Designed miniproteins, single chains, continued (5). Designs and how they scored, part 63

Each design is a single chain, and the fold is of that chain. pLDDT is the mean over its residues in the fold that is shown.

## One batch from the design tools (miniprotein)

Design m18311
Fold by ESMFold2-Fast:
Structure m18311 (fold): chain A 59 residues (1-59)
Amino acid sequence: SALQERADRAAAALRDALLAAGLSEEEADKIAEEIRKVYLEDPEKGNKLGVLKVIEVED
């Protein structure tokens, strides 16, 4: 579905951002998958949490 495709893209973008911010692949994958699940239930909440996670990792 369009929602699943958007969730997958959002999770992939978040993963890349977390890796760029210095997170390990294992930690980035875990966070991205958690946010992907939230995005599927509530896209607005998923987007907000994803942004907050990147801010938490960035110096």
Scores: mean pLDDT 79

Design m18312
Fold by ESMFold2-Fast:
Structure m18312 (fold): chain A 58 residues (1-58)
Amino acid sequence: SSMQIQLQKLLFQIVLGSSRFVAELAEKKGKLELAKKNLKAAEDTEKKIKELQELLDK
């Protein structure tokens, strides 16, 4: 189970990086609503990573 949680965490970290990248690109293109949505997606993904880390720390 720890191996599966670590893999899931890694996948979420990749998604987090992608969401942040898209947010930066959208901001540079003046797509402020798209940037905001991707920043929100990044925050939600970061929360999921923290929840998985808490499971590993128990």
Scores: mean pLDDT 86

Design m18313
Fold by ESMFold2-Fast:
Structure m18313 (fold): chain A 80 residues (1-80)
Amino acid sequence: SMEEKVQEAVRLGKELIEKAKKAIDYAKKNNDQDTIEEVREALREFAQAKQDLVLGKITLEEFQQRFEEVKKRLDEIMKK
């Protein structure tokens, strides 16, 4: 249970870091500081969700929903 939660958090974390790197690179090329800050906020929200999962404050399912929400925001940034 705990081991599965940690493995899933690590896997999803790697996916978000790769998306965030692409979004930041895109924003830097366009000199878009607002988009860089939006990416930073999304990453902070994910870090909080990861901590809440480890502390048992949320379920794995709730963590996955928060991940999907952050991922969607990063994908929308790349479409601008």
Scores: mean pLDDT 80

Design m18314
Fold by ESMFold2-Fast:
Parts: sequence; C-alpha cells; structure tokens
Structure m18314 (fold): chain A 94 residues (1-94)
Amino acid sequence: SRVDKAEERALASGVPQDLIDEIRRLSATLPADVQVDLEVGLLTLMGELSQGREEGADLLYSVLVSISKRNGDQVGVDVVHRVLALGRAFAESR
C-alpha cells in the first residue's frame, strides 16, 4: 500500500519505529476520505525532519495543512501540528 511504502521510506530516513507507531496511531483519528493521503504525507514529513531537510519539511507541512483545511477538518490540522512538534523534538534531541 502507499502507507506501507511511506513507512519503509521513513524508516530508511532514520525515523525511529516508536515515532512511526505514534504517527500511525494519530492518523487513525483522521477522516476516511483523507486518511491515506495525510498519513503518507505525515510519514514523509517526519522523514524530511529526520534528515534535516528544512525546506522540504516546510513545504510538506504547508500542503498537509491545506489538505486538512480544504476538508474543513480541525482534527487533521491538529494531527499535522502534533506530528510536526514530535518531529522537531526528535530532530533537536538527536
């Protein structure tokens, strides 16, 4: 699946399994119509943050927030913000 491939790429980028599991848990709260697209994007965002790619992370964040807002879904916006915070905390600690 697209999610499985995104998880494999995030792991290859140095994202710890614990963070992958937390992103998957948070993504399960997303609306069904955007869940796969947002989960793939969130895993990719974490991969960019783990590699120190600030411009890629900022671009992905903007896209993910836009997708969430287009669907009128505050849960999606909140999940994107939480994943960004987790990724920044991880990058700062490593």
Scores: mean pLDDT 81

Design m18315
Fold by ESMFold2-Fast:
Structure m18315 (fold): chain A 60 residues (1-60)
Amino acid sequence: REERRRAVIEEASEEMEVVKLAADAVVARKESEEEAEELRRKLEEKREEIERRRAERAAA
């Protein structure tokens, strides 16, 4: 199914975005604590959303 290929790409894209945000947060943490905290909050929110989606896919 094309849907499965699309889902894998979308999932990988989301994971890559999380990795980038995590790297940005580490860099920002050294330069700006406030900005790093904001990025970490976004990262956690995104991780939660991805986890929820993964759980739903696994259950389906």
Scores: mean pLDDT 73

Design m18316
Fold by ESMFold2-Fast:
Structure m18316 (fold): chain A 68 residues (1-68)
Amino acid sequence: ELDREVLAALGEIYLALGKQSMEKGDYEGAIKDFEKALELFRQAGDENGVRAAESGIEEAKKKLEEAK
């Protein structure tokens, strides 16, 4: 099974990608990246990462709804 440190590092990468997608206005892409980060942080047991990813998903969904 993957090392928890590796899972957390991958989570941080997807969290950064989600933030980059948010800056570009790609809210659908941001949601996908933040959801991947969330799964990775949950597997790693990284509670801070989980909260950051959940906040990112919520913000991205809010922005996507504003675009309707």
Scores: mean pLDDT 84

Design m18317
Fold by ESMFold2-Fast:
Structure m18317 (fold): chain A 99 residues (1-99)
Amino acid sequence: NAQADAAFYRHLADEAERLAELAEKGMSPEEIQTGLALIQIGVASDIAAGKETPLLREAREQLGKASAAIDAGNLPEAAKHLREFAETLRQLADELEAQ
């Protein structure tokens, strides 16, 4: 269901932006790591279900860069990639709703 998938991707985008705000403030690294892991599970589940599109693959790559930045202790870089991820998912949601 494209409408349900769009709503799910908008929810993940909103969560990614919330985590980006925490990272920009240098706050709650445990919450950022937990939130990122949950977003990664959601994206991986949809890819495994055969829903992979070029935008979803790009979003997964952006999410991987955010994870690597957090592991390196580079919160400003993690925030940048989380915001890029959010924009990519909103674009995907808009395309799904434009049917």
Scores: mean pLDDT 86

Design m18318
Fold by ESMFold2-Fast:
Structure m18318 (fold): chain A 59 residues (1-59)
Amino acid sequence: SLAEEYLEKHKEGKEKMAERAKEAGLSAEYEAVDDTTVRVTYTVGDERRELLLGVAPLG
């Protein structure tokens, strides 16, 4: 799916960003929920939040 391709393509960049965010007391998780939608679950302090990110092909 497009969402899974997005996650795979940006895996290395996301890992580096997640590492830096963790040092600042932040965390984020990425999950493909359908072919064009990625769920981002992130923590800011004690708050756990979710957002849905639409993924479109870049031409």
Scores: mean pLDDT 69

Design m18319
Fold by ESMFold2-Fast:
Structure m18319 (fold): chain A 65 residues (1-65)
Amino acid sequence: MTAGEALAVLGEVYDEGLAAGKSPEEIVAAAEKHPEALEALAEYLDVSVEEVLEGIRDAAEVDLA
């Protein structure tokens, strides 16, 4: 999976989660169902998968506050 494909997949999960009124925890859980996308994005950013998931959580907490 390319970084661009990973961003598209995870971005869709994020946007759908926000539109559905999901919590940050539920959005992170939905993202965890896409391990290939998480790994591809983590490698591109030179961070861990855990750091990508923390970034998704932090973004959702800001957007939902």
Scores: mean pLDDT 82

Design m18320
Fold by ESMFold2-Fast:
Structure m18320 (fold): chain A 102 residues (1-102)
Amino acid sequence: EEALERVRAWGEEQFAETEKLAREMSKYAKEQGDEEVAKAIEDALKTAREYPFVGGEVRRLVKEAMEAYKKDPEKGKEMLKNAAQRLKEITDRVKREREAAA
């Protein structure tokens, strides 16, 4: 019971950090005129909310891409594009597994 509460609290904390970074990065991208980057960040965050069992990987990819974007915007954009593609592949796989189980 306490272990489940700790896992839940940890998950909420990790998601809160990712959400804060995603929000700040989306705003930064919009200020740079990169609406597509802002949308990709928001879409990745939405995926992390809808698929919590893959959320750890999603959160990690979004965080790494956001940190890269602040240091090198061009490399960061490429990482975000690659992250979006991977998230789609993971989501499609989860959907297929769910359909196969039904």
Scores: mean pLDDT 68

Design m18321
Fold by ESMFold2-Fast:
Structure m18321 (fold): chain A 74 residues (1-74)
Amino acid sequence: SPEEKLDELVKELLAEMEAAYRASGGDRQAVRDVAIRGVRKLHELLDEHPDFDETVAYAKLQKALDEFAARVAA
C-alpha cells in the first residue's frame, strides 16, 4: 500500500541520515544532502500514487525530520 511504502521510505531515510551524521562527524550538509534525496523519493511515490493524500505524506516526512533534528540538538 502507499502508506506502507511511505513508512518504509521514512524509516530508510532516517537510517541514511543517521549513518551520514555519524560517518561525517556531525556534518549538517551531509545530512541535508540525504534529506534532499528523500524528498525526491517522496515525490516519486506521490507521482505513482496520485490518490494518496500529499498533505499527510509531507506531514509524516516533516515530523520525522523534526524528530531527528531534535535528537541531534540534544
Scores: mean pLDDT 82

Design m18322
Fold by ESMFold2-Fast:
Structure m18322 (fold): chain A 110 residues (1-110)
Amino acid sequence: EAEEALKEGEEALKEGKYEKAVEYFEKAVELAPESLVAARAQAKLAEALIKLGKYEEAIEYAEKAVKIGDLKIQIEALGNLRAAYLLLGDYDKAAEAFDKYNEALKELKE
């Protein structure tokens, strides 16, 4: 159920249907809160929100994804967090997100 909503959101995001992607990712988070499925959905939700120009909302979801996600989800979420801060002109927080992104990449196992 939650994984189906996540998959539908990922397909919508790939097609550039950002509003529809947001709807599906929010559904995935609602169906399985504080799970890895929710963390993955939150990281993708942040990406969709950035595409829609909703940078502050994207930051909120990216931070949630970093908190409960695994290393791969954290890398994706930290990339989105950096992008959102850059688009808001918060260069100090963008640099902090990039430092955390690079540290997560070093920890990623083959």
Scores: mean pLDDT 87

Design m18323
Fold by ESMFold2-Fast:
Structure m18323 (fold): chain A 76 residues (1-76)
Amino acid sequence: SQEEADRAIQGAEDAIKKAKEYLKKNTPEGIRKAASYLVAAGVLLTAAEMLGADPERIEKLRKEIEEVSKEIDKKT
C-alpha cells in the first residue's frame, strides 16, 4: 500500500531529524538518543522499501542515515 509506504518514509525522515537534533547537543545522553533514533530510522526505511516506497526517497534517506551514523561513530 502506497499510504503505508509513505507513512514509513515520513517516520524515517522524522527519526533522522530527531537523531540530528540530539547529536547536535554533543552530550553522552544526546549521542545515545541519536543512535536510538537512527536505529528506528533504519527499521522504518527497510519497511518502506518492502512496501514499495519511492526509490529516490529511499536512496536519499539511506545516505542521510549513513552520514549521521558516521558522526555518531566519530563521537563514540
Scores: mean pLDDT 86

Design m18324
Fold by ESMFold2-Fast:
Structure m18324 (fold): chain A 95 residues (1-95)
Amino acid sequence: SREEIEKKLEELKKKSEEYTKLVRELKEKHPELTPKLDELELEYGRELRKVNDALKKYEKEKTPEAAKEALEKLEAAIEKLDELIEEVKRLEKEA
């Protein structure tokens, strides 16, 4: 539903803010990790593109199928962010 999409977008926003802060702080403390952190940012960017494409499709079509696809892409992006946050924390611990 639209409400479910809005809730997932808010979850994605909050996790994205956490991820961005962690990456910024780690780059400041360990500049040598910048290439690896940039690689992770590119991976996240690919997931965000999938979310944006699915949301545009939902806005155009207004179908239950398009809504389901948007929710699936949002959930995948949130899961990817959780993985990336853990990877950033691992890199900090190893540094």
Scores: mean pLDDT 87

Design m18325
Fold by ESMFold2-Fast:
Structure m18325 (fold): chain A 64 residues (1-64)
Amino acid sequence: SMDAQIQRGVQTLLKQLPADEVIAELERAAKLAEAEYKATGDPKAKAQAEFARRMLATLRAIQA
């Protein structure tokens, strides 16, 4: 499922980087994808932004 894929992605990133760096990277990625979607209407950019935001929500929930 998408939720399982997001959880695996978050766990993989946490093995490579400290949690604060993962959060900063995901926020940057989400903002870039959101800006691209606003400028171009590209559905791939929308999907990437939504995926990054869901990863952020999952990571923040784990750290709460």
Scores: mean pLDDT 80

Design m18326
Fold by ESMFold2-Fast:
Structure m18326 (fold): chain A 90 residues (1-90)
Amino acid sequence: GLSEEQKRRRELLEIEDNAVKLYVEGELDEETVEEIARALAEELGFDPEFFLDLVYRQIEALKLSGEKLSEEERKEALKKVEEFKERHGL
């Protein structure tokens, strides 16, 4: 099984994936995505500028894929991102 550290990293990366998807769909603005990315970088132990670049690369890749969230996936993504924001005072 995964270690607790590996499980936590997976959860943080899922929040990042959800924030990217919500941004592409217009549910989050750029300022909010950058705040989430910086908070995630701190939690994951990444350099903030490196992680922010990674997030923008994922945004571009998602736009090129044409992938969209279903209504249920959008609700779950919003819930997870909102819970993360509350934990970080955003």
Scores: mean pLDDT 83

Design m18327
Fold by ESMFold2-Fast:
Structure m18327 (fold): chain A 88 residues (1-88)
Amino acid sequence: IEELRKLKEEAEKRFDEMIEKAKNAQTYDEVKKIYDEAVKFANETLDKAVEIAKKLGWTPEARKLVVELIDLLFKKLQEIYDIYVKMK
């Protein structure tokens, strides 16, 4: 359980850094690169979360944390995507 909480905290911090970089980007290609890296990071984070939850036996608390992480990842990706679309 603590591993899932730590993973969520680290993911949120890294996404906030990526969002800030995207806001400060000067070119469409820079924002696209950030978005592509964010998508890759989100997929890797989900894979790690699923493996941790599987090892924990998919307890109700582990399921809740995975759902919260999925919601966080979608929300953060949407913020970067909005910056990316506006840059076009």
Scores: mean pLDDT 79

Design m18328
Fold by ESMFold2-Fast:
Structure m18328 (fold): chain A 76 residues (1-76)
Amino acid sequence: VSELVTELTRAILEALEKQNKPLAGVGAVLAFIGHLLDGDYEAGREYVVETLEEAGVSEEDIERVRRLMDEIEKAA
């Protein structure tokens, strides 16, 4: 689980940094972790995906992030 969270964190931060929005990347990671701690995977996933889409992240990078979030949910 911790390794998947590390990979997800990197994927989100790198995707948002490519769009010159590093603070949005940090915000998305913190929001996702907050939702995970509350047990609300759906809200966490929706927030991250919406943030990536609004920032103009590529569909390929968004799909990578979605897959990592799915793996974390399945492992929990």
Scores: mean pLDDT 81

Design m18329
Fold by ESMFold2-Fast:
Structure m18329 (fold): chain A 85 residues (1-85)
Amino acid sequence: SAAEARAKLEELLKRIEELLERMREAVRAGDREAAERLLEEIRRLMAEALDLAESSPAMSQAERDELIAKLQEYADEAERLRREM
């Protein structure tokens, strides 16, 4: 259902934000291996969020644009953190 798809998206976005916070801590600690593993998981979850949104006919174009903008913010943050490794 549309409600289930939105709930799953919210859970995915929350998990991405938690992983970004963990990646920030790993980078600050100089733990490159942990930061690289977290980056891989972040990228996987972002791809899952995009796939879920694209496969959900109940999402409006405005909702998709908002999601894409949010995922781009996450991607930009992850790339900044990667450069600090």
Scores: mean pLDDT 86

Design m18330
Fold by ESMFold2-Fast:
Structure m18330 (fold): chain A 116 residues (1-116)
Amino acid sequence: VEKLFKEGKKALEEGKYEEAIKLFEKALSIKKSAEIYLNLGKAYYKLGKLDEAYSYYLQALSLDPNNVEAYLNLGKIYYELGDYDSSIYYYKKALELDPNNKEAQENLAKAQKAKS
């Protein structure tokens, strides 16, 4: 599973999103992991498949409720949908867990400005 996860992350970094999904799904069939769910969500988000991305981020949080990156990425999905209230909510959740997360701070400010 480790090798498949590592290959999936490399495919994701190289912009090979469909290949990354295939590798992560194979890894997931061997062992469920919050990190695998998180990276599946990231790959689907990059493909613009927001419903699938959302589902995988929730599955990551079901295994790891303190996953800062999953909250950050849920905020990004709601921002893409124009739901700034939900976006702000999730960015604040990320900052509750990691107050110094620069991406969450910047995205929160952007969502608050878009709402005003």
Scores: mean pLDDT 88

Design m18331
Fold by ESMFold2-Fast:
Structure m18331 (fold): chain A 92 residues (1-92)
Amino acid sequence: SDTVQYMILDGAARTLFAQGKYQLAIELYKKVLELFPDDADTWYNLGQAYAKMGDNQSAIDYYNKSAQLYRQSGRFDKADQALQNAQEIASK
């Protein structure tokens, strides 16, 4: 099922991110987005991974998209966190 595939890909990506394997985590998160394009948490996690890689523009773009999706689902605190992370990167 798509839900089982989400759990496997998300769990693996989070584990890779925790190990500092950011490029591999990005690849798995992108596979999550192929199945669930509006998953705000995955857009946010991609923002974090790109930021760790030093790809500031991609990090900003993914955080901004996650903020939009969080707001659409009523998760305003997470939306504000994503925008704050994007602003911090943009100020560097």
Scores: mean pLDDT 91

Design m18332
Fold by ESMFold2-Fast:
Structure m18332 (fold): chain A 73 residues (1-73)
Amino acid sequence: GPSLSDAEAEAAVYLLHAAVQLVIAKKPSATKEDLEEAIKEIEEALRKAEELGDEETARAIREMLEEVKKLLA
């Protein structure tokens, strides 16, 4: 099978971080400030994934970002 590259492992960490932020944002107790911080954290994770060239991970993080932005609208 394919070996995991350092870049793929790093991208997985950013994906997990974005997923955790989305889970926090979807809590019934989440405040507006929690949603704003989640957006900031997911946007940073997206930038890092894009810098690594992991298009699949970047796409997944963009979908998570759109979900959190929808909660603020």
Scores: mean pLDDT 85

Design m18333
Fold by ESMFold2-Fast:
Structure m18333 (fold): chain A 81 residues (1-81)
Amino acid sequence: DEARERLVRSLEQQLKEIERAIKKEDYQRIDNLVLGTEVSLRQAGFDEEAERLRKKTMELIKKKDYEGVIQAIREVLEKLK
């Protein structure tokens, strides 16, 4: 499915950008990029996955657990493959 492959590619790119933002301690950019992953999932029709990811990442960001944010996005990405 080309749409699913496109979503996977988009999420992989967003994950790389989030990892770079974490290294630079650019917290506003991390927040914006994480929101981007939710938008990508919703645009692809994965509304339930987007809601679950958003709830989890909001809790992790509140705790400043950015490694947990990376892991949560990776788990969604693995389920899509």
Scores: mean pLDDT 84

Design m18334
Fold by ESMFold2-Fast:
Structure m18334 (fold): chain A 87 residues (1-87)
Amino acid sequence: AREEARRHHELGIQHFDERRYEEAVRHFEKAIELDPEYADAYTNLGWAYFQLGEFEKAEAYFRKALEIDPKNAAAQNSLELLKNMIG
């Protein structure tokens, strides 16, 4: 289960890097379905939604990553950056 979640996370990152944001979302959603405590997958799902213009969803997923791992620097920085960009 955890190894499968990591595999989907890796596929999500690959699709994200290739600007296939809808496909990245599907893989990150599958990763969190398989491992609901996977903070990095929530952070990356937030960034995929950001690229799709879904800023409210992006904020929600960054906050969820911080609920799971309050020391997740990527999620902290991502939430701050999002707030500065959208006001």
Scores: mean pLDDT 86

Design m18335
Fold by ESMFold2-Fast:
Structure m18335 (fold): chain A 71 residues (1-71)
Amino acid sequence: MEELRRLIAEAARAAAEMARRAAEAGILSEREAEELAAAAEELARMAEEGAPLEELEAKARELDERLQRAL
């Protein structure tokens, strides 16, 4: 279970970096990238702090919804 949390945190941080790079490339607005990066960083923090998987799943869905709105 700890390994899964580590993978979630790593994936979330990668998503935050990709959002920032997408803004640099003009694919996302700066506001959209900041919102996505903040949500992804929050997911990473929750995973590292040992939040229940159900909460991590809920946060991941929220991040996905924000992605769908941005695209």
Scores: mean pLDDT 78

Design m18336
Fold by ESMFold2-Fast:
Parts: C-alpha cells; sequence; structure tokens
Structure m18336 (fold): chain A 56 residues (1-56)
C-alpha cells in the first residue's frame, strides 16, 4: 500500500546516504497512515530502521 511503499523508499534512501530525502519519505508514510492507510509489518520495520539509522 502507499504508506508501506513510502516507508520502504525511505529505508532505501537512508541506506544510500540520502538522509534528507529518506526522512521526507518517512514523513509521507506517517502522513498516509494518519489518513487511514495502514502500515503493514514490513513498512513498520522499515520506518523503525530509518529512525535507528538517523540516530533516534
Amino acid sequence: NEATEYALKALELMEQGNGHEALSYAGLAVRAEKAGIPLDEEGREALEKVEEKSGG
């Protein structure tokens, strides 16, 4: 779904060293979840890894 796709893209960008773009996509994933699009387990794990890699 859209939220999970944004979360996965955020992780990919973070792993590539594009931290700024990664956080932008992480924000889109959170916004999509708040709009009623549920994050699946894969999307949740991706967001958690982005937060870990960003130092918080």
Scores: mean pLDDT 79

Design m18337
Fold by ESMFold2-Fast:
Structure m18337 (fold): chain A 62 residues (1-62)
Amino acid sequence: AKGAVDQILDEIGKDDPELAERARKLLEEGRVEEAIELIEPYLRKNYPPVLAEQAIELIRSL
């Protein structure tokens, strides 16, 4: 769901607004895998593995 993805990007944007904005732009362009590649290091560093994987799968399902 777009709402869940927006929440993930908002959380990233609290630490790195530029990263969040670039990921949003890639998703708007339909470049879903590139957006995932961009934010995956952040997710895996800052979240438990299960939550990072769930976030990635939510974005990929768009």
Scores: mean pLDDT 81

Design m18338
Fold by ESMFold2-Fast:
Structure m18338 (fold): chain A 66 residues (1-66)
Amino acid sequence: MEHYAAGQAAYAAGKYAEAAEHFKKAIEADPNFAEAYRGLAAAYLRQGKVAEALKYGEKANELLLA
């Protein structure tokens, strides 16, 4: 998925806010894309947004257990 790949590239470059936007677009394209929720959680954690990181990390785990 284009948005997921872009999110990973932005995250690797240390552009965590940009990475979060790409991962959100990946989730919009596929709401069951567990890896995109994991990426979004990681991007939020790197920004110090702990509550958002926990929320999306939990959602990723739910999808992987389904």
Scores: mean pLDDT 83

Design m18339
Fold by ESMFold2-Fast:
Structure m18339 (fold): chain A 88 residues (1-88)
Amino acid sequence: EELEKAVEALLAGDFDAAREHYLKIFSKILKNLSYTERKEVLRKLLSPDPEVQVNFFLQSGLLTKEQAEKIKEFLEKRGYKIKDVKPK
């Protein structure tokens, strides 16, 4: 549900809504990370730059290949620089 909401928000260009859904998804993952890893994840997710937030999400391994490719294509058409994609 939160993953689908994050994808929908991104495809609507609503990066603030997408960020709220990322935080809910990653809050469950953060408990299993070291202090240093947790700090780095939060730095990227709380970045004021939506490009940093989206690239981190696309590299998370949470998205299917199809979801990741759709988001990448949409954002690249809007002028965002997408680095790497890591589907699950």
Scores: mean pLDDT 77

Design m18340
Fold by ESMFold2-Fast:
Structure m18340 (fold): chain A 81 residues (1-81)
Amino acid sequence: GAAEGAAAGGAPGGADSLGVENAARAIAAATGASLEEARRAAEEAAAEEGTPDSLGSAAFARAAKRAGKAGTGPPPAAPPG
């Protein structure tokens, strides 16, 4: 269907960045990607959705897929302490 969005005022504040970070952490945990990569994927998905605080299932899946398939490569060589 045709999606027509309305202009919703919402300048980025502290809360907005936290919303993306929360999504990124969940994506990183689910995909095993680094937090930075997951955050980038979450930001892109959030931008497409327009709701960084609450990614829809489709947007979250897209972000997770991007993070997982991004050139992350193998797990870290150095073992965690």
Scores: mean pLDDT 66

Design m18341
Fold by ESMFold2-Fast:
Structure m18341 (fold): chain A 67 residues (1-67)
Amino acid sequence: TLTTRAPEKSFTLTFDDAVSQEVIDKAVELLAELLRAAEPGQHVHVEVSADTTPEDVEARRAALLAA
């Protein structure tokens, strides 16, 4: 029997109450880039607090792209 392994990357994405849709959209984009950068078997965890601004998410994304 031929067994095919799927690349195993896992993630957790958590939002606090009252997070804006703009922050959610930017956090999803950041998660997608983190998942692309992650290796198979890595778990990506992103937590978004109610105090998170779109600028906070963009700053984190810029740091990831600079690495």
Scores: mean pLDDT 72

Design m18342
Fold by ESMFold2-Fast:
Structure m18342 (fold): chain A 62 residues (1-62)
Amino acid sequence: MEAFELADKIKEAIKKGEPQEVLEKLAKEYEKKLEEMGKSMKEEEITELFRKAALELKKEAE
């Protein structure tokens, strides 16, 4: 399972109010996937978050 898919599943489970044990299992799988990818995916996510933040700041300047 791709790390992006795991992150989405964690967010969905939180929205649906899944038990804490389910959330912990999903988080553990996500952490393992990040380790296997040498953290490259996490760095890409950080870059995307910065890009979105810049767009929000421009919208506020309206």
Scores: mean pLDDT 61

Design m18343
Fold by ESMFold2-Fast:
Structure m18343 (fold): chain A 56 residues (1-56)
Amino acid sequence: GAAQLAAAIAEIERLLAASAEIDVDALIAAVRALVPGVTTAQVLAALRAVLARLQG
């Protein structure tokens, strides 16, 4: 749902801000562990949204 997508966006932004090396599979696993009920498709949608926001 929308709440899971919003939480996934926030977590992805936090991970990117930490300047860690990002493995996409590890990113998906971390977001799914921290946001119960989020799907892989929602995590990928959230990642696309975060990247679009960072591009301006």
Scores: mean pLDDT 72

Design m18344
Fold by ESMFold2-Fast:
Structure m18344 (fold): chain A 62 residues (1-62)
Amino acid sequence: SMKEEVQEAAKTLLTGDEAARAAAARVLGEAFGVPEAMILSLVDDPAALQALLERHGVHVEL
């Protein structure tokens, strides 16, 4: 598994600018088998985003 890449993408999704978030959402979408648009929709719902990441074994830090 590419846990390191997924972990960095998760951090970028939460802390990055718009372009960085789009790139991170693509990486997470590919890793989880979820559409990029679905990942991007969760940036406005941090609880749902954290739940999705946790279910896939990604522990998000500030």
Scores: mean pLDDT 75

Design m18345
Fold by ESMFold2-Fast:
Structure m18345 (fold): chain A 70 residues (1-70)
Amino acid sequence: MTLEEVELLARGVVALAKQGKYDQAARMARILGEKANLPELGDELAQAIRDGAPVETVRELAEKLVEAAK
């Protein structure tokens, strides 16, 4: 997976969370983590979404995953 693909999927997770599509956002977060070879960060992001974290927190965790993928 390229960094551009990681950034695109991370933006997708945040967009789904903003739309209230939490189950889809959490599932996409896990897929992102697996494909980026950062499963622990993907699981952390998915769990935050399932726990009802604010969109700002979801964005921060998604940015953390993108930064770790560099």
Scores: mean pLDDT 84

Design m18346
Fold by ESMFold2-Fast:
Structure m18346 (fold): chain A 69 residues (1-69)
Amino acid sequence: SRREATRERILEAAERLFREYGFENTSLRQIAEAAGVSVGTLYSHFPNKEALAEAVGRRLREERRAALA
């Protein structure tokens, strides 16, 4: 769905920016711009930067676990 596709774009943008600049140096506005969405749309998917970082971290841990299995 459009909502699922938007969520994936946000997660991909957040993962890239957190990797390049780190959590503290990355803003929700930068993530929204990189994902091609409004800040309001980003907030409709993730209530804060911490929730977004948790979702990114969970995804990365699952990928890493799968690669090592």
Scores: mean pLDDT 83

Design m18347
Fold by ESMFold2-Fast:
Structure m18347 (fold): chain A 61 residues (1-61)
Amino acid sequence: SKEELEKKLEEFEREAVRALADGDYQTSAEYLRKAAEIARELGRDDVAERFEKSAEQVEKL
């Protein structure tokens, strides 16, 4: 359902932030890409692109 996808999106965002705080840039980028996939399933392509760009930036750290 849409509600389940929205909860997964929030969970992946939270995991990405946690990994980033821990200095685990690879794991953070992976969660950001998972968040982008869920955003696309929700029809939020702009949000998905932002997550993908964030993942690229985090991977460069």
Scores: mean pLDDT 88

